# Designed miniproteins, single chains, continued (4), part 57

Each design is a single chain, and the fold is of that chain. pLDDT is the mean over its residues in the fold that is shown.

## One batch from the design tools (miniprotein)

Design m14088
Fold by ESMFold2-Fast:
Structure m14088 (fold): chain A 63 residues (1-63)
Amino acid sequence: MKEKMEEAEAAAKEVADRLKDEFAKEEAIRVGKALAANGVSPEETRKKVEEFGKNLEADNARF
Protein backbone atom coordinates (compact mmCIF):
# COMPACT_ATOMS: atom_id res chain seq x y z
CA MET A 1 0.00 0.00 0.00
CA LYS A 2 1.14 3.56 -0.74
CA GLU A 3 0.10 4.39 2.83
CA LYS A 4 2.86 2.10 4.14
CA MET A 5 5.46 4.71 3.20
CA GLU A 6 3.70 7.33 5.36
CA GLU A 7 3.33 4.82 8.21
CA ALA A 8 7.02 3.92 7.96
CA GLU A 9 8.02 7.59 8.14
CA ALA A 10 5.70 8.12 11.14
CA ALA A 11 7.15 5.04 12.88
CA ALA A 12 10.68 6.35 12.35
CA LYS A 13 9.78 9.74 13.84
CA GLU A 14 8.17 8.03 16.85
CA VAL A 15 11.38 6.08 17.52
CA ALA A 16 13.53 9.19 16.97
CA ASP A 17 11.45 11.14 19.51
CA ARG A 18 12.45 8.57 22.16
CA LEU A 19 16.17 9.24 21.65
CA LYS A 20 17.85 11.47 24.26
CA ASP A 21 20.38 13.18 21.97
CA GLU A 22 19.03 15.95 19.72
CA PHE A 23 21.58 15.14 17.00
CA ALA A 24 20.65 11.45 17.11
CA LYS A 25 16.96 12.40 16.77
CA GLU A 26 17.58 14.45 13.62
CA GLU A 27 19.78 11.78 12.01
CA ALA A 28 17.28 9.02 12.90
CA ILE A 29 14.47 11.00 11.24
CA ARG A 30 16.62 11.46 8.14
CA VAL A 31 17.37 7.71 7.95
CA GLY A 32 13.72 6.86 8.57
CA LYS A 33 12.59 9.11 5.71
CA ALA A 34 15.10 7.45 3.36
CA LEU A 35 13.93 3.96 4.36
CA ALA A 36 10.27 4.94 3.93
CA ALA A 37 11.01 6.42 0.49
CA ASN A 38 12.62 3.09 -0.50
CA GLY A 39 9.44 1.20 0.45
CA VAL A 40 10.75 -0.40 3.63
CA SER A 41 7.86 -1.57 5.84
CA PRO A 42 6.84 0.47 8.92
CA GLU A 43 8.00 -2.33 11.23
CA GLU A 44 11.41 -2.70 9.55
CA THR A 45 11.84 1.09 9.37
CA ARG A 46 11.13 1.41 13.11
CA LYS A 47 13.59 -1.40 13.92
CA LYS A 48 16.38 -0.03 11.70
CA VAL A 49 15.93 3.54 12.96
CA GLU A 50 16.04 2.29 16.57
CA GLU A 51 19.26 0.35 15.91
CA PHE A 52 20.77 3.33 14.08
CA GLY A 53 19.88 5.73 16.89
CA LYS A 54 21.40 3.47 19.54
CA ASN A 55 24.62 3.11 17.53
CA LEU A 56 24.82 6.88 17.03
CA GLU A 57 24.34 7.54 20.76
CA ALA A 58 27.00 4.91 21.57
CA ASP A 59 29.46 6.60 19.20
CA ASN A 60 28.76 9.99 20.79
CA ALA A 61 29.41 8.50 24.25
CA ARG A 62 32.91 7.46 23.12
CA PHE A 63 33.83 11.05 22.27
Scores: mean pLDDT 72

Design m14089
Fold by ESMFold2-Fast:
Structure m14089 (fold): chain A 84 residues (1-84)
Amino acid sequence: MEAGIKEWTAKIKEDPTNAQAWENLGNAYFQQGNYDEAIAYYQKAIDLDPTNANAYINLGRVYEAQGDLEKAQEYYAKAASLST
């Protein structure tokens, strides 16, 4: 249940520019199977730090879990371009 969501939400209220907190909130929603919320929070992390390869990898994983393999590949390719 809700483990971490309240913690990361509190950190975001304190500093809404903390890209890592948005990414961790996305991770919490992804673990719950709430893919729409996970996508929104990962996208916010990317908007704050467009060099965050992990956020792109995680966004790819959400699309893969939804069966959208084409979008998953796009995000994995973006993550790879940032890691090399």
Scores: mean pLDDT 82

Design m14090
Fold by ESMFold2-Fast:
Structure m14090 (fold): chain A 65 residues (1-65)
Amino acid sequence: IDEIKAIVKILEERKNELPESLKEALKTIKDLLKNPNVTKEEIVETLKKKFSDEDVNNIIDELEK
């Protein structure tokens, strides 16, 4: 969960450079993080459902740096 929160913060700082779909996904992730019972798996699955495999891979690659 903390990893995902850090990702959200980094993406928020780069907000002006992000595509609209990613901005919308950030809003969804923030809403999910308000639920104390949300799991990391649910957040990751939401990203995969809203993004193409290419976009998801690019996000993961960028965050592993």
Scores: mean pLDDT 66

Design m14091
Fold by ESMFold2-Fast:
Structure m14091 (fold): chain A 55 residues (1-55)
Amino acid sequence: SLEEEVRRILEENPDASVDELIKRVVDWAKARGLSKEEIMKAVKILLELVDERKA
């Protein structure tokens, strides 16, 4: 699923900044041929996961 791939990118890059994670997610989604709407959804999932990790 889209969420599982975003989680994978986040876990593979534990020391990356939020900006770097956004770039990696966008680059992954573009390489996979996802639509602009799906890319936006992937970024939203990433930001939600990042916020969940902040106490």
Scores: mean pLDDT 81

Design m14092
Fold by ESMFold2-Fast:
Structure m14092 (fold): chain A 59 residues (1-59)
Amino acid sequence: ARRSGESVGGAARAELEEAGKPEGAERAYQAAIDASLKTGSGAAASEAAERVAREVLEA
């Protein structure tokens, strides 16, 4: 599931970078990779990336 974590994390990273949140982009990417490696689930990677992105965009 590393590949799905990279794909999901990469997409979230690009979106946050476009929103002017490059620090948040890195956090979202790392969260997606970490969740994917721990659980083996692309859904978990998506949830982790969304959680971080939501936190960053609220700030």
Scores: mean pLDDT 75

Design m14093
Fold by ESMFold2-Fast:
Structure m14093 (fold): chain A 81 residues (1-81)
Amino acid sequence: ALEGLREAARAGRAGDVDAALDYARRGARAGEAEGRGLEAGSALGMALISAGVGKVIGDEEFAAEGIAKAAEAGAEAIEAG
């Protein structure tokens, strides 16, 4: 879970929306198996909202940054709890 979210954050910071979402989904699946499904699943949910908003407004940089921030927050929640 944690590593998948860290990879999602890195991909989002690099502007790769598709890779960032793929890593976030992998992080969410690992999180369910590790008992961290709420943290990892919430991060994926926020990443999907950011991707959807970015698509609607035509701002891929907004989508990528939003995904990165969601993944970073999810990773931090896993490390803190």
Scores: mean pLDDT 79

Design m14094
Fold by ESMFold2-Fast:
Structure m14094 (fold): chain A 86 residues (1-86)
Amino acid sequence: MKLTLTLKNLNDEEIEQVKELAQDLEKEGHKVDVTIDGDTVTITIENIDPERAIAYSLEAIGLELEGHKVDVTIDGDTIDITIDRS
């Protein structure tokens, strides 16, 4: 399963936290790709367990309940989560 997480309108501290998360996932043996474009960070995780992908989706729903704009798309073995902190 492939998970793509797109985070928008991040400050510098949040960008650094996302970089640290990506490094931790890579240390766990996941194939991780990170793209930074201004205040937007995109993380792609290949070969993620479905259970972990579901957990990330539930965390994203939690962020939507806190007032962030969240979009989740599931297409076969791919999950795309976009979080806009504006």
Scores: mean pLDDT 76

Design m14095
Fold by ESMFold2-Fast:
Structure m14095 (fold): chain A 75 residues (1-75)
Amino acid sequence: SGLEKKIPELEKKAKEGDLVYTVTLGRIYKELGYEEKAKEYFEKVVEALEKDPETASKQVRAGFKLAEELIEESK
């Protein structure tokens, strides 16, 4: 699907430390049924929220919004 084709670019940005894309990947993996992968990315999100809740909360909201937009575009 078009959604899976976007994964490599999102993984690159998540590896560069952008929490928005870490959240986006977690939601996308969940949508695709990759439950174990989704859990791994959401665990990273929880760690970021524990370390810096103020900044991370804004990035989490942005990441979920981006994920939903990408999911809709792939339908």
Scores: mean pLDDT 85

Design m14096
Fold by ESMFold2-Fast:
Order: structure tokens, then sequence, then C-alpha cells
Structure m14096 (fold): chain A 58 residues (1-58)
């Protein structure tokens, strides 16, 4: 069974990453901060994606 809470969290993290990419990576003053934040969000997303994939495979 797919966990709806994990699915919602995956969507939220993905949207935050998209916002950072669009708004901050094209601003040279904010680019370094945006890249660090994107890396942190990607690290948080990875275990969620693995858990969801495990639930689908079961």
Amino acid sequence: MIDPELLEKEVELTMEMMKLTVTHLYDPEKREEALKELEKLAEELEPITKELNAQVAA
C-alpha cells in the first residue's frame, strides 16, 4: 500500500527544488546558497523515493 503522507512529502520537496532552481540559480548572488539547499533537499528526497518504490514493488 502506498503511503499518502510520503507521496505528499515527495511532491512538496520536488516543488521546493523547482522553485529554488527557477528563482535562485539564475540570480548570481543567490546561486551558491540555492545549490546547497538543492543538495539538502535531494538528500531528503532519496530515502522517500526508495521507500515509495519498495511499497510499489511489494
Scores: mean pLDDT 77

Design m14097
Fold by ESMFold2-Fast:
Structure m14097 (fold): chain A 55 residues (1-55)
Amino acid sequence: SVELPPTATEEEFQLALEALELANDPRIETDEELRERLWRLIRELVELSTGIRLV
């Protein structure tokens, strides 16, 4: 299950929804493009929630 913290912004919420859609796509394990997109969304969500820029 995914729970967003009480301080989650609308932007964080939208990124989390997109990441969940990709993570629940059965093709995620076989499609490199979907996997790359999921990792980009996760990174962006982490950067927004922590305020730390990841490379």
Scores: mean pLDDT 70

Design m14098
Fold by ESMFold2-Fast:
Structure m14098 (fold): chain A 86 residues (1-86)
Amino acid sequence: SLAALAEGLRRTAEEVEASGEPVGPALAEELRALAEALAAGDAAAALAAFERLLRLAVEYGVSQGFDREEVEAAARELLARFRALL
């Protein structure tokens, strides 16, 4: 259910925040925003939070040595799939 997904996202945000990674607080903020939007049934807010999450994930992946074109392509596919679920 969307409520179960929202709880899972909140739990992931707590783990990410506890990781000590420099990007952790920003990722946790967007994971919580996504969870709140999904719990509220706010598709527009959920999409906006997911887009911000993907931007953070792309920059983090590139910083870890992943190829930018590959990570951006994966992010575009994930965004398209997420949009189709809303």
Scores: mean pLDDT 85

Design m14099
Fold by ESMFold2-Fast:
Structure m14099 (fold): chain A 109 residues (1-109)
Amino acid sequence: GTLTMSGGGTVAEGGTVTLTATASAGTILSVAWLLERPDGTVQGLVDNNKLGKKGGDPRFSGSGSGTTYTLTISNATAEDTGTYYAFAAVEQPDGRVLLVSGNGAQVTV
């Protein structure tokens, strides 16, 4: 199966960023979200099924079920600019669990 990312683009400062990860088949069990900034710095964000110990920023929230999971960033700042990646554990229709990633989504604030 594959994971497709959508959303992002240009967002005004103070606006809301919405990014969606969709599995082509099966059920998403968990999603981890990462941000790669233009300088190459990589930051872990939130897990839709579990907040990581760095998930204390109230601007970031994850939600979803089944084949579709969404990351929302409220009150966007220039520091939110970069490429976002989703990594998902997806249970295939045959019962196998695969780790898949999306092709990244660009955000400019």
Scores: mean pLDDT 78

Design m14100
Fold by ESMFold2-Fast:
Structure m14100 (fold): chain A 98 residues (1-98)
Amino acid sequence: MSGVEAARLGGEAALAGGLKAVENAKNVEGVTAGTAGALAGAGGVFEAEVLGDAVGAGRSAVAGGIAAKKGAELAGGNEEGIKLGELGLRLGLEGVAL
């Protein structure tokens, strides 16, 4: 898998996880973390698809995945959101190719 492809998939996972965290949010902290995850994930997708920047996209996917996982945990432990956040983090790390 290319670094750009890994980073794009990581960004997509972080975006989906962040949205799941927002949908299931029970407090402001969950909404804030889920929104941050979704925005960073979307940024990663953009960086990968439009800019071809694997490192930038990978870093965005890592940040988005961490925020999405945190938001899903604050949403009462939404399992799908947590798994999507973890996937975003893992694929983002692959995207930075370090």
Scores: mean pLDDT 83

Design m14101
Fold by ESMFold2-Fast:
Structure m14101 (fold): chain A 60 residues (1-60)
Amino acid sequence: MAAEIEKLKEEAIKLALEKAKAGASVDDILDEVARLLAPHLSPEEVARAVSEVYKALEEA
């Protein structure tokens, strides 16, 4: 079960980095990631995934 959540987080990070390279704002990227994950994860897990994406964007 944890593996599915980790896969979704990895995909979200990859999409976020691609959008950042295309010139999208961080706020737009984080909102889109949250919307993509909301049907698959609890609100708490979505918040954690968004936090991980934000950290990845800061390091890029």
Scores: mean pLDDT 77

Design m14102
Fold by ESMFold2-Fast:
Structure m14102 (fold): chain A 70 residues (1-70)
Amino acid sequence: MGPVRVDLSALDAAARAEAIAAAIQAANDSTSEDLNAVNAAAYRALAEAAAKHGAEAAAAQARAAADALA
């Protein structure tokens, strides 16, 4: 599947960096041959990090992206 769009521009620089780092870590921990599974794990981690920083709209978009891939 192609990539889905998630707008992280509403996050401040620190929250965005944490969210991206969490997504990268989840993808690295997965190390799956199924690209959809790797991307879904990354988007789920991104959503949780965004929600932790109060960016609920970005978290909802990331969860929708993960759901579309899973």
Scores: mean pLDDT 73

Design m14103
Fold by ESMFold2-Fast:
Order: C-alpha cells, then structure tokens, then sequence
Structure m14103 (fold): chain A 61 residues (1-61)
C-alpha cells in the first residue's frame, strides 16, 4: 500500500538521522506522501532519496 511505502521511507531516514526534529521528519513524510499520490510506482529507495533531500532543505531554513 502507499502507506507502507511512506512508513518505510520515513523509518529509513530516521535510521540515518536519529537526531532529526519531529517537525523536519513530518515535512519529509508529507513530501513522500505527495510524491506517491503523483506516482504510486515510486520505489522505497526513490522515496528515501526524496525524504533526505526535503529534510536537508528544511534544516537549512
């Protein structure tokens, strides 16, 4: 399911960045969810990359 892919991507970035603020993680999760709504065939690896990029953007704000 789409929810399963979102949870896996979010879990992976939490594992890579254990000190991420919840606010940053929430923005990354939103970006992943929106991407899956646009393209449900995206892989978990592609979603992890997107989540990582979004987390980095939010941290620079």
Amino acid sequence: SLTDKVLKAVSEIQKEFPDLPLEVLSEAARAVYEALQANPDMTVDELVKLAREKAEEVLKA
Scores: mean pLDDT 82

Design m14104
Fold by ESMFold2-Fast:
Structure m14104 (fold): chain A 73 residues (1-73)
Amino acid sequence: SEEEYRQALVEAIAKTIELVGAEAFPDEFSPEEIERLKKDAVEAYNRLASLAQELGLDEEAERFKKMAEEIEK
């Protein structure tokens, strides 16, 4: 649904902000914490991509899938 997509979008943004913050201050976060935040962000973008594809937003789905792949590196 559109509501699920919008909520997933907000969650993916929130997870991205958390990860960027942790990577900017690596001395304040353990490697295990950063790895967990990466996994959370990847899961959020993969869910967002699946929901976008269900709604026929093929370009958005591909974009979010690529974002998940970039975070996993």
Scores: mean pLDDT 84

Design m14105
Fold by ESMFold2-Fast:
Structure m14105 (fold): chain A 59 residues (1-59)
Amino acid sequence: TNAEAARAAAERGDAAAAGAAGVQSLKISHNEELGRKAAQAAADGDAEAAAEYGVLGDS
């Protein structure tokens, strides 16, 4: 899933890839609020937070 891709990106410190995968996961779930938080975390360079929001939305 996109949540798995987001976690893998976070493990290697790739905030942009983690955020992109997290946002895609959240688009499928139609969770706009978590999508905004994932995008903001990616913009801040926080790969772990970006992936975490994506995983929450894909639950």
Scores: mean pLDDT 68

Design m14106
Fold by ESMFold2-Fast:
Structure m14106 (fold): chain A 58 residues (1-58)
Amino acid sequence: STFDRLMAEHAVRELERLAEETGDEELRRQAKEARKLLDQGNYQEAIALAQAGIRRGK
């Protein structure tokens, strides 16, 4: 759905921003994986992975 896509886009962007701000290699790896899931249309997995990364980075 468009809502799921928007949520995934927001979550992935937040994780990408966090990875850039911290320079954390593990967060960068998680951000790349979440972006890949988003690009594949796997919104639920992209959201779950991005949220997990954000929680660990915060």
Scores: mean pLDDT 85

Design m14107
Fold by ESMFold2-Fast:
Structure m14107 (fold): chain A 96 residues (1-96)
Amino acid sequence: MKLSREELEAEVELTLKLMQIAVLDNIAKRYEKKGDYEKALEAYRQGLDVAREGIAWAEERRKRLGSPRIDQGLAWLRETQAELERKIKEVEEKLK
């Protein structure tokens, strides 16, 4: 039940990255609804960068801590990366 300081710091960082991605996704969706696909792409690409950084960070922490919470956060980040890559391609097609 008691988490180490390093495990707590890892969970906080993963949560912050996921929240940052969610904010960027919401911004991008609002721009898509307005037909501003260039700004939507910028927001989705920023979200993808955060997801990639989070994955690299989580993989390092996973090897040291072996925490199920880090494994869960890593899985969510990987799923989010794949979704953002699909959205970027869809919006790029609308700009052609």
Scores: mean pLDDT 83

Design m14108
Fold by ESMFold2-Fast:
Structure m14108 (fold): chain A 57 residues (1-57)
Amino acid sequence: DLEEYLALWRSMGFPDAQAERLARLAVVGERLRAEDPELLASLNTEQLEALADEVFG
């Protein structure tokens, strides 16, 4: 859940903008791991960030 990751990263002292970015990446990464692990393995960080932006932005 996005809100659980946000709470986790904020509790670790990350700024709101960075916590939100990391939470979005975590949610998208977990969905891909469950549904298409080969696609997840083929993506670099920049491509994963672009997917997170499409899902949440």
Scores: mean pLDDT 78

Design m14109
Fold by ESMFold2-Fast:
Structure m14109 (fold): chain A 66 residues (1-66)
Amino acid sequence: SLAAQQAALADRVLAAAQEGLDTDLEAVVKKVEEEYGPRFGGLTRHAAERLRLLREAAAREAAERA
C-alpha cells in the first residue's frame, strides 16, 4: 500500500541520515536523491539533525542494558 511504501522510505531516509552524520552529509543526500527522488534529499538533511537525538537515546539504552 501507499502508506507502507511511505513508511519504508522514511525508515531508509533515517538510516541514510545516520550514515551522513558519520561521513559526509552532502554525499549521502546526493545518493538519497538518486534512489528516492529530490524531496528525500531535503528530508535526509532534516532527519540528520533529529538523528543526533536518537544517537544520544541509543547510548542511554546501551548503558541501561549493561
Scores: mean pLDDT 76

Design m14110
Fold by ESMFold2-Fast:
Structure m14110 (fold): chain A 72 residues (1-72)
Amino acid sequence: SLKEIEEIKEEILKEYEKALTEDKSLFKPLEEKLEEIKKLYEKVLPPEELKKILEELKKEIEELKKKIEKEK
C-alpha cells in the first residue's frame, strides 16, 4: 500500500540522516535498500507511480543532505 511505501521512505531518511551525522558506515546499506525497494515495487506498481515515488525519495534525500550541510 502507499502507506507502507511512505513508512519505508521515512525509515530510509532516518538511516541516511544518521549516516551523514553520526556514522558514514551506513552509506552503502542505504544504496542497497533503495535498489531493494525498486525491485520489490517494480513488480506490483505501475512504472510511472514507482518512478514518482523514487523521484520524491531522491528529492527528500537531497534536501536532507543540504540541511545537514548548512548545520556545519
Scores: mean pLDDT 65

Design m14111
Fold by ESMFold2-Fast:
Structure m14111 (fold): chain A 87 residues (1-87)
Amino acid sequence: SIENLAKRAEEVLKRFGLGDEASKVAKEVIEAWKNKDYEKLIEGLRKLMDLLAEALQRMDDFSPEAIDAAVVLVAYATLLAAERSKL
């Protein structure tokens, strides 16, 4: 679910000092999803993906945290593409 993906992204980003930004964006994504505000949902998911990409650039590529961030990033990219295809 989007709630689980947003929560997982927040947990990953918190480990890289981006937790405050991630928490705000994750709540925005969850609220937009519940309200079926797809424009805000797409904007929030894009922001979350940008934060995850920044976290990946700060990591060793083979750390468990880098792998976790990459998995969440791919999941969000897939979800964002699916939402765009509905427009």
Scores: mean pLDDT 75

Design m14112
Fold by ESMFold2-Fast:
Structure m14112 (fold): chain A 71 residues (1-71)
Amino acid sequence: NEGAAKVYVDAGKTLIKDGEQSKKEGRLKAAIRQYEQSIKLYQKAIALDPNNEEAKKNLKKAEEKLKELKE
């Protein structure tokens, strides 16, 4: 269901925004949790719509942000 996949993509984007804010505030553990939650939401979007290129691109970017933050 494309509509349900879009809801998960939008929720994931909100968590990335929240994670970026947490990072700016020096709340690194909160930022990590928010990025991890975003990754799970993008994975759910892909499970519902395997051809959703936005979800796939956003998943890759979220994974890269999480990796940089754990360095």
Scores: mean pLDDT 86

Design m14113
Fold by ESMFold2-Fast:
Formats: structure tokens, C-alpha cells, sequence
Structure m14113 (fold): chain A 78 residues (1-78)
């Protein structure tokens, strides 16, 4: 259930467990969850993990969401 994985990722993120949050968001993204892919791209970019950022952006592109995602990521990095 990608929605449950997204929820677990958000709970881990709020607790400051970024590695666990990334793991849950990655699993949700692999199951096609667009919100998890967006959050993963933002977190990875903030941490300087360019490989993971690129993987998340590629998934967003596959879902036709890259233009919207780029705007939200740019705003989150301000």
C-alpha cells in the first residue's frame, strides 16, 4: 500500500529519522506514489544526494509530473 508507506515516511521525517523516511518514500515511489517521489526529491536535494534526487525526478517525469515537481522543489529549497 503506497499510501501507508507515504504515511510511515512522513512519521519518520517528523521524528528526524531521515534515513528511515527516505526508505519508506523510496518504496512508495516504486509503487507509483507521486507525492512520495516529490518528497524524496526534496529531501535528497536538501541533503546533497544528487543520485537519489535524479532517481526521484525520473519517476516524476515517467508520471508526467516533472514540470509541477520542479516548481515545488525550487520553492522548498529557498
Amino acid sequence: NPEELLKKGLEAYEKGDYDKAIEYFRKAMEQGNVEAALLLAIIAAKRGDYRLTMEALLKLHEQGKIDEAVKKIAEALK
Scores: mean pLDDT 83

Design m14114
Fold by ESMFold2-Fast:
Structure m14114 (fold): chain A 68 residues (1-68)
Amino acid sequence: MEEKLKEIEELLREAGRYYKEGKLEEAIQKLNEALKVAEELVKEHPDDREARTLLLMIKQEIKELEEE
């Protein structure tokens, strides 16, 4: 679990950097990579509230960037 959380944090940080650089396609790509890891985490730990919250937050961020 902790290893996947760390991977998600790293991918979200990379997405944030791309967004600040105006590289929206790269930012969305990193968010989608983080989403896949978060989906795996929730599938392995379906009762984990923090994992579910993280998944929902990533989905929301992707939606906001794609709906621009």
Scores: mean pLDDT 81

Design m14116
Fold by ESMFold2-Fast:
Structure m14116 (fold): chain A 110 residues (1-110)
Amino acid sequence: MAPVRTPENVVEYEVFDVDSLADFGLPERAPERTVTVHVSFGENTPEEARAIVEAAGRRLAAAMRAGQPAGVLNRLVAEAAAELARVTGGGTGEKFREVAELAREAAEEN
């Protein structure tokens, strides 16, 4: 078989619930949701997609350090995934569209 691409070109996004609602045992129907996104970038990945991932990663890291609620974090993931779906196209674009929907749904639950 031809050599497989190195996994060094993968970027992992993890969105954690920072909402403390569940920690207080409140009866409100607000389930915490964690979205983990695994993104693989090879030589065929558009440079624009890499720039989007880098910018999104910086925004997410800043929001996490600022203690923003899970809804804000998931919204940032949804926005980035939607942009990536538009830029990458094809099957990869479909995967990013799925991630955008999952993250958007998680943002609406918080």
Scores: mean pLDDT 58

Design m14117
Fold by ESMFold2-Fast:
Structure m14117 (fold): chain A 74 residues (1-74)
Amino acid sequence: MEVYYSKVGDTTIVGYTDLDGTWHYVAIVRDAAGEWRIVGHLSKEEFAALSEDSVLKVTGLGEESEVPLEEVLS
């Protein structure tokens, strides 16, 4: 399982796959208490538009690398 994210101002957008390989896209924000809150669910198109040219990929080991958006969207 791989997780991709991009930061858009104070909002982080996250793309991830479930166990069936289905993609999910959510917008989250960190509140004043340090808790992550889902502020919206996104379509693939909305995630692409907000991510601009690239996203950060998080591997299963917690390491981050920058990946072109085109490689994430297949």
Scores: mean pLDDT 70

Design m14118
Fold by ESMFold2-Fast:
Structure m14118 (fold): chain A 80 residues (1-80)
Amino acid sequence: ATIDSARFEDGYLVVTGTGPANTALVVTALRDGKSVGSQGAKADENGNYTARIPVDESGTYTLQVYHKGKKVAEKEVTVE
C-alpha cells in the first residue's frame, strides 16, 4: 500500500493512496507516537482508497496503513 497525499479539511485528515484492489484497509493517525484516530477505507477496483480521519487540529501526524492487521505503509505528514 501507499500514502500519496494527506490534507486537513473540515476537521478531517483526508488521506489518499493505493492498495490491493477491492480490499479493506485501516488508516491510523498518530501524534507524538500516540494514536489519535483510525478509519476504515476500501481500496476500489483500481486500488485507490480515501480515508477521512476525524481530528481536532492541523499539524504533524504519522499516518499508518494496515491490511489484515499488518502495517503496510507509513508516512509523516504536516497538514495546515
Scores: mean pLDDT 84

Design m14119
Fold by ESMFold2-Fast:
Structure m14119 (fold): chain A 68 residues (1-68)
Amino acid sequence: SSAAQQARQRASVRALLAHLRRHGQGLSDEQLEAAAQTIRDDIAARLDPATAAEMNAELDAELASLRA
């Protein structure tokens, strides 16, 4: 179903966010922005607007944490 597909894509994006959280503190600002942009592009390409908004909010929270 479409909902099951979106749930799998959400889980895939959350795995990318977990990877960014684990490894992001070792990245330069340029590398961190490039990684974040790749995730944003992937979100926009694969997720419906509501799920995309949720995942972009989680990405923004991870970026804020990495820069604190």
Scores: mean pLDDT 82

Design m14120
Fold by ESMFold2-Fast:
Structure m14120 (fold): chain A 87 residues (1-87)
Amino acid sequence: MTAEATIPRSRSAFSSNNVLKEGETYEGEVVEVKADYALLQLNVPGEPILFLDRQTVEELGLEKGDKVRVEVLKVEKDSITVRIEKL
């Protein structure tokens, strides 16, 4: 199952060394699931945390510990558009 999501940079955790590139694919794991959001940690240096909204969590059926593949579609100043595939 695959979903396209807009990730707000203001609610996500990125270090200055976490350069996500358009067209690149990363693996990640769901580290937290709440009623209204989930947190996805990427397996890259600095291990950035992406904020996933409730719609994306429900659409993919995400649970804590789930492995996902994340394709970066667009990087903008305040947001990143990604395609997420549940593994």
Scores: mean pLDDT 78

Design m14121
Fold by ESMFold2-Fast:
Structure m14121 (fold): chain A 64 residues (1-64)
Amino acid sequence: MDKAYELLKQGFIAALEGRLDEAEKLFKEASDLLLSDPVLASGSWGIGVDASIDASKEYAKKRA
């Protein structure tokens, strides 16, 4: 399971819910993981975009 992707997704959900301090912590953890792996670092922007889209969909589904 892609831990960096899950942390980014949870961070975006936290931000959408107004939990900005939690979102910041989750984004820092994801950033540390992405920067520790050159392969993950190379795709970090794409991973972030995908995580934000998936977080928005999950948030909408949770609210529906």
Scores: mean pLDDT 72

Design m14122
Fold by ESMFold2-Fast:
Formats: C-alpha cells, sequence, structure tokens
Structure m14122 (fold): chain A 60 residues (1-60)
C-alpha cells in the first residue's frame, strides 16, 4: 500500500513539474488511478504506468 502511494506521488510530482497550471487536474487523475490500483491490488510498477498514462492525457 505505501509503495503504491509512493509511486503515485512520484508520477504526480513529475506531472506537476511539466504542467503546473494543471496541478489540480493531475492530482485528481492520480487519485482516481491510485484508488483503482488499490482496489485491483496492482503492483507499484503497474500503478506508476497507469498514473503516468492518465497524467499524459491531462498534460496534452
Amino acid sequence: MDELKKAALKELNEGVEKAPEKSDELSKATAEELQKSIEEKLSPEETAKRIKEANEKVIK
């Protein structure tokens, strides 16, 4: 669980550095994907990948 949160925070911070004007939208997207990863019991690696993909869609 803590590993998933650390992965999520890392991807969120990288996204915010790329697009600080979208920080609220990135935070929401990250939280939604983290929630799904916790429910599905995904690995930290898969969690990071899904959050990165969601954040890339926001940054576009």
Scores: mean pLDDT 80

Design m14123
Fold by ESMFold2-Fast:
Structure m14123 (fold): chain A 84 residues (1-84)
Amino acid sequence: GDPELEARARELAERIQKEVPEVASVTATVDGDEIVIKATLKDPNADREKVAERIKQIAEEAGLEVVDIKFPDPNTIIVTARKK
């Protein structure tokens, strides 16, 4: 993989875990030129759109462009970002 992208993915996961209290766990993985962020929520009643917006802000502050956001189930948010 790309060591710089993998380092950025790790930093993003750590920031999301620290700054987004609704998140129970988060993983960020590099897939080609994209970082796929998977966040699991503590509570399915949490505002997933609000949590996704915070994750997007963190990714954009890291110099990434968010290209896709998915809600595959009530406890999961998937955010895909790429380099600008």
Scores: mean pLDDT 84

Design m14124
Fold by ESMFold2-Fast:
Structure m14124 (fold): chain A 74 residues (1-74)
Amino acid sequence: LSPETLELEKRAVELLKEAREAALAGDAEKAKELVEEARELALETARLAGLAEHEAEVQAHFDALLKKLLEIAA
């Protein structure tokens, strides 16, 4: 991976950690915002890697993750 894609991946992981913390605190709005920000970074990483097939997998993964985090926040 290029340095650019590695930095995007690191930021996405950090945002997902923050999203889980927000969900555990009951802040569904913040958890959703953080997951969507991480999704954008993950999709940009897939795009830079030329992996359109993996973009669909990333979308499905983040949709499932957001659903789980919103359940935790509820």
Scores: mean pLDDT 79

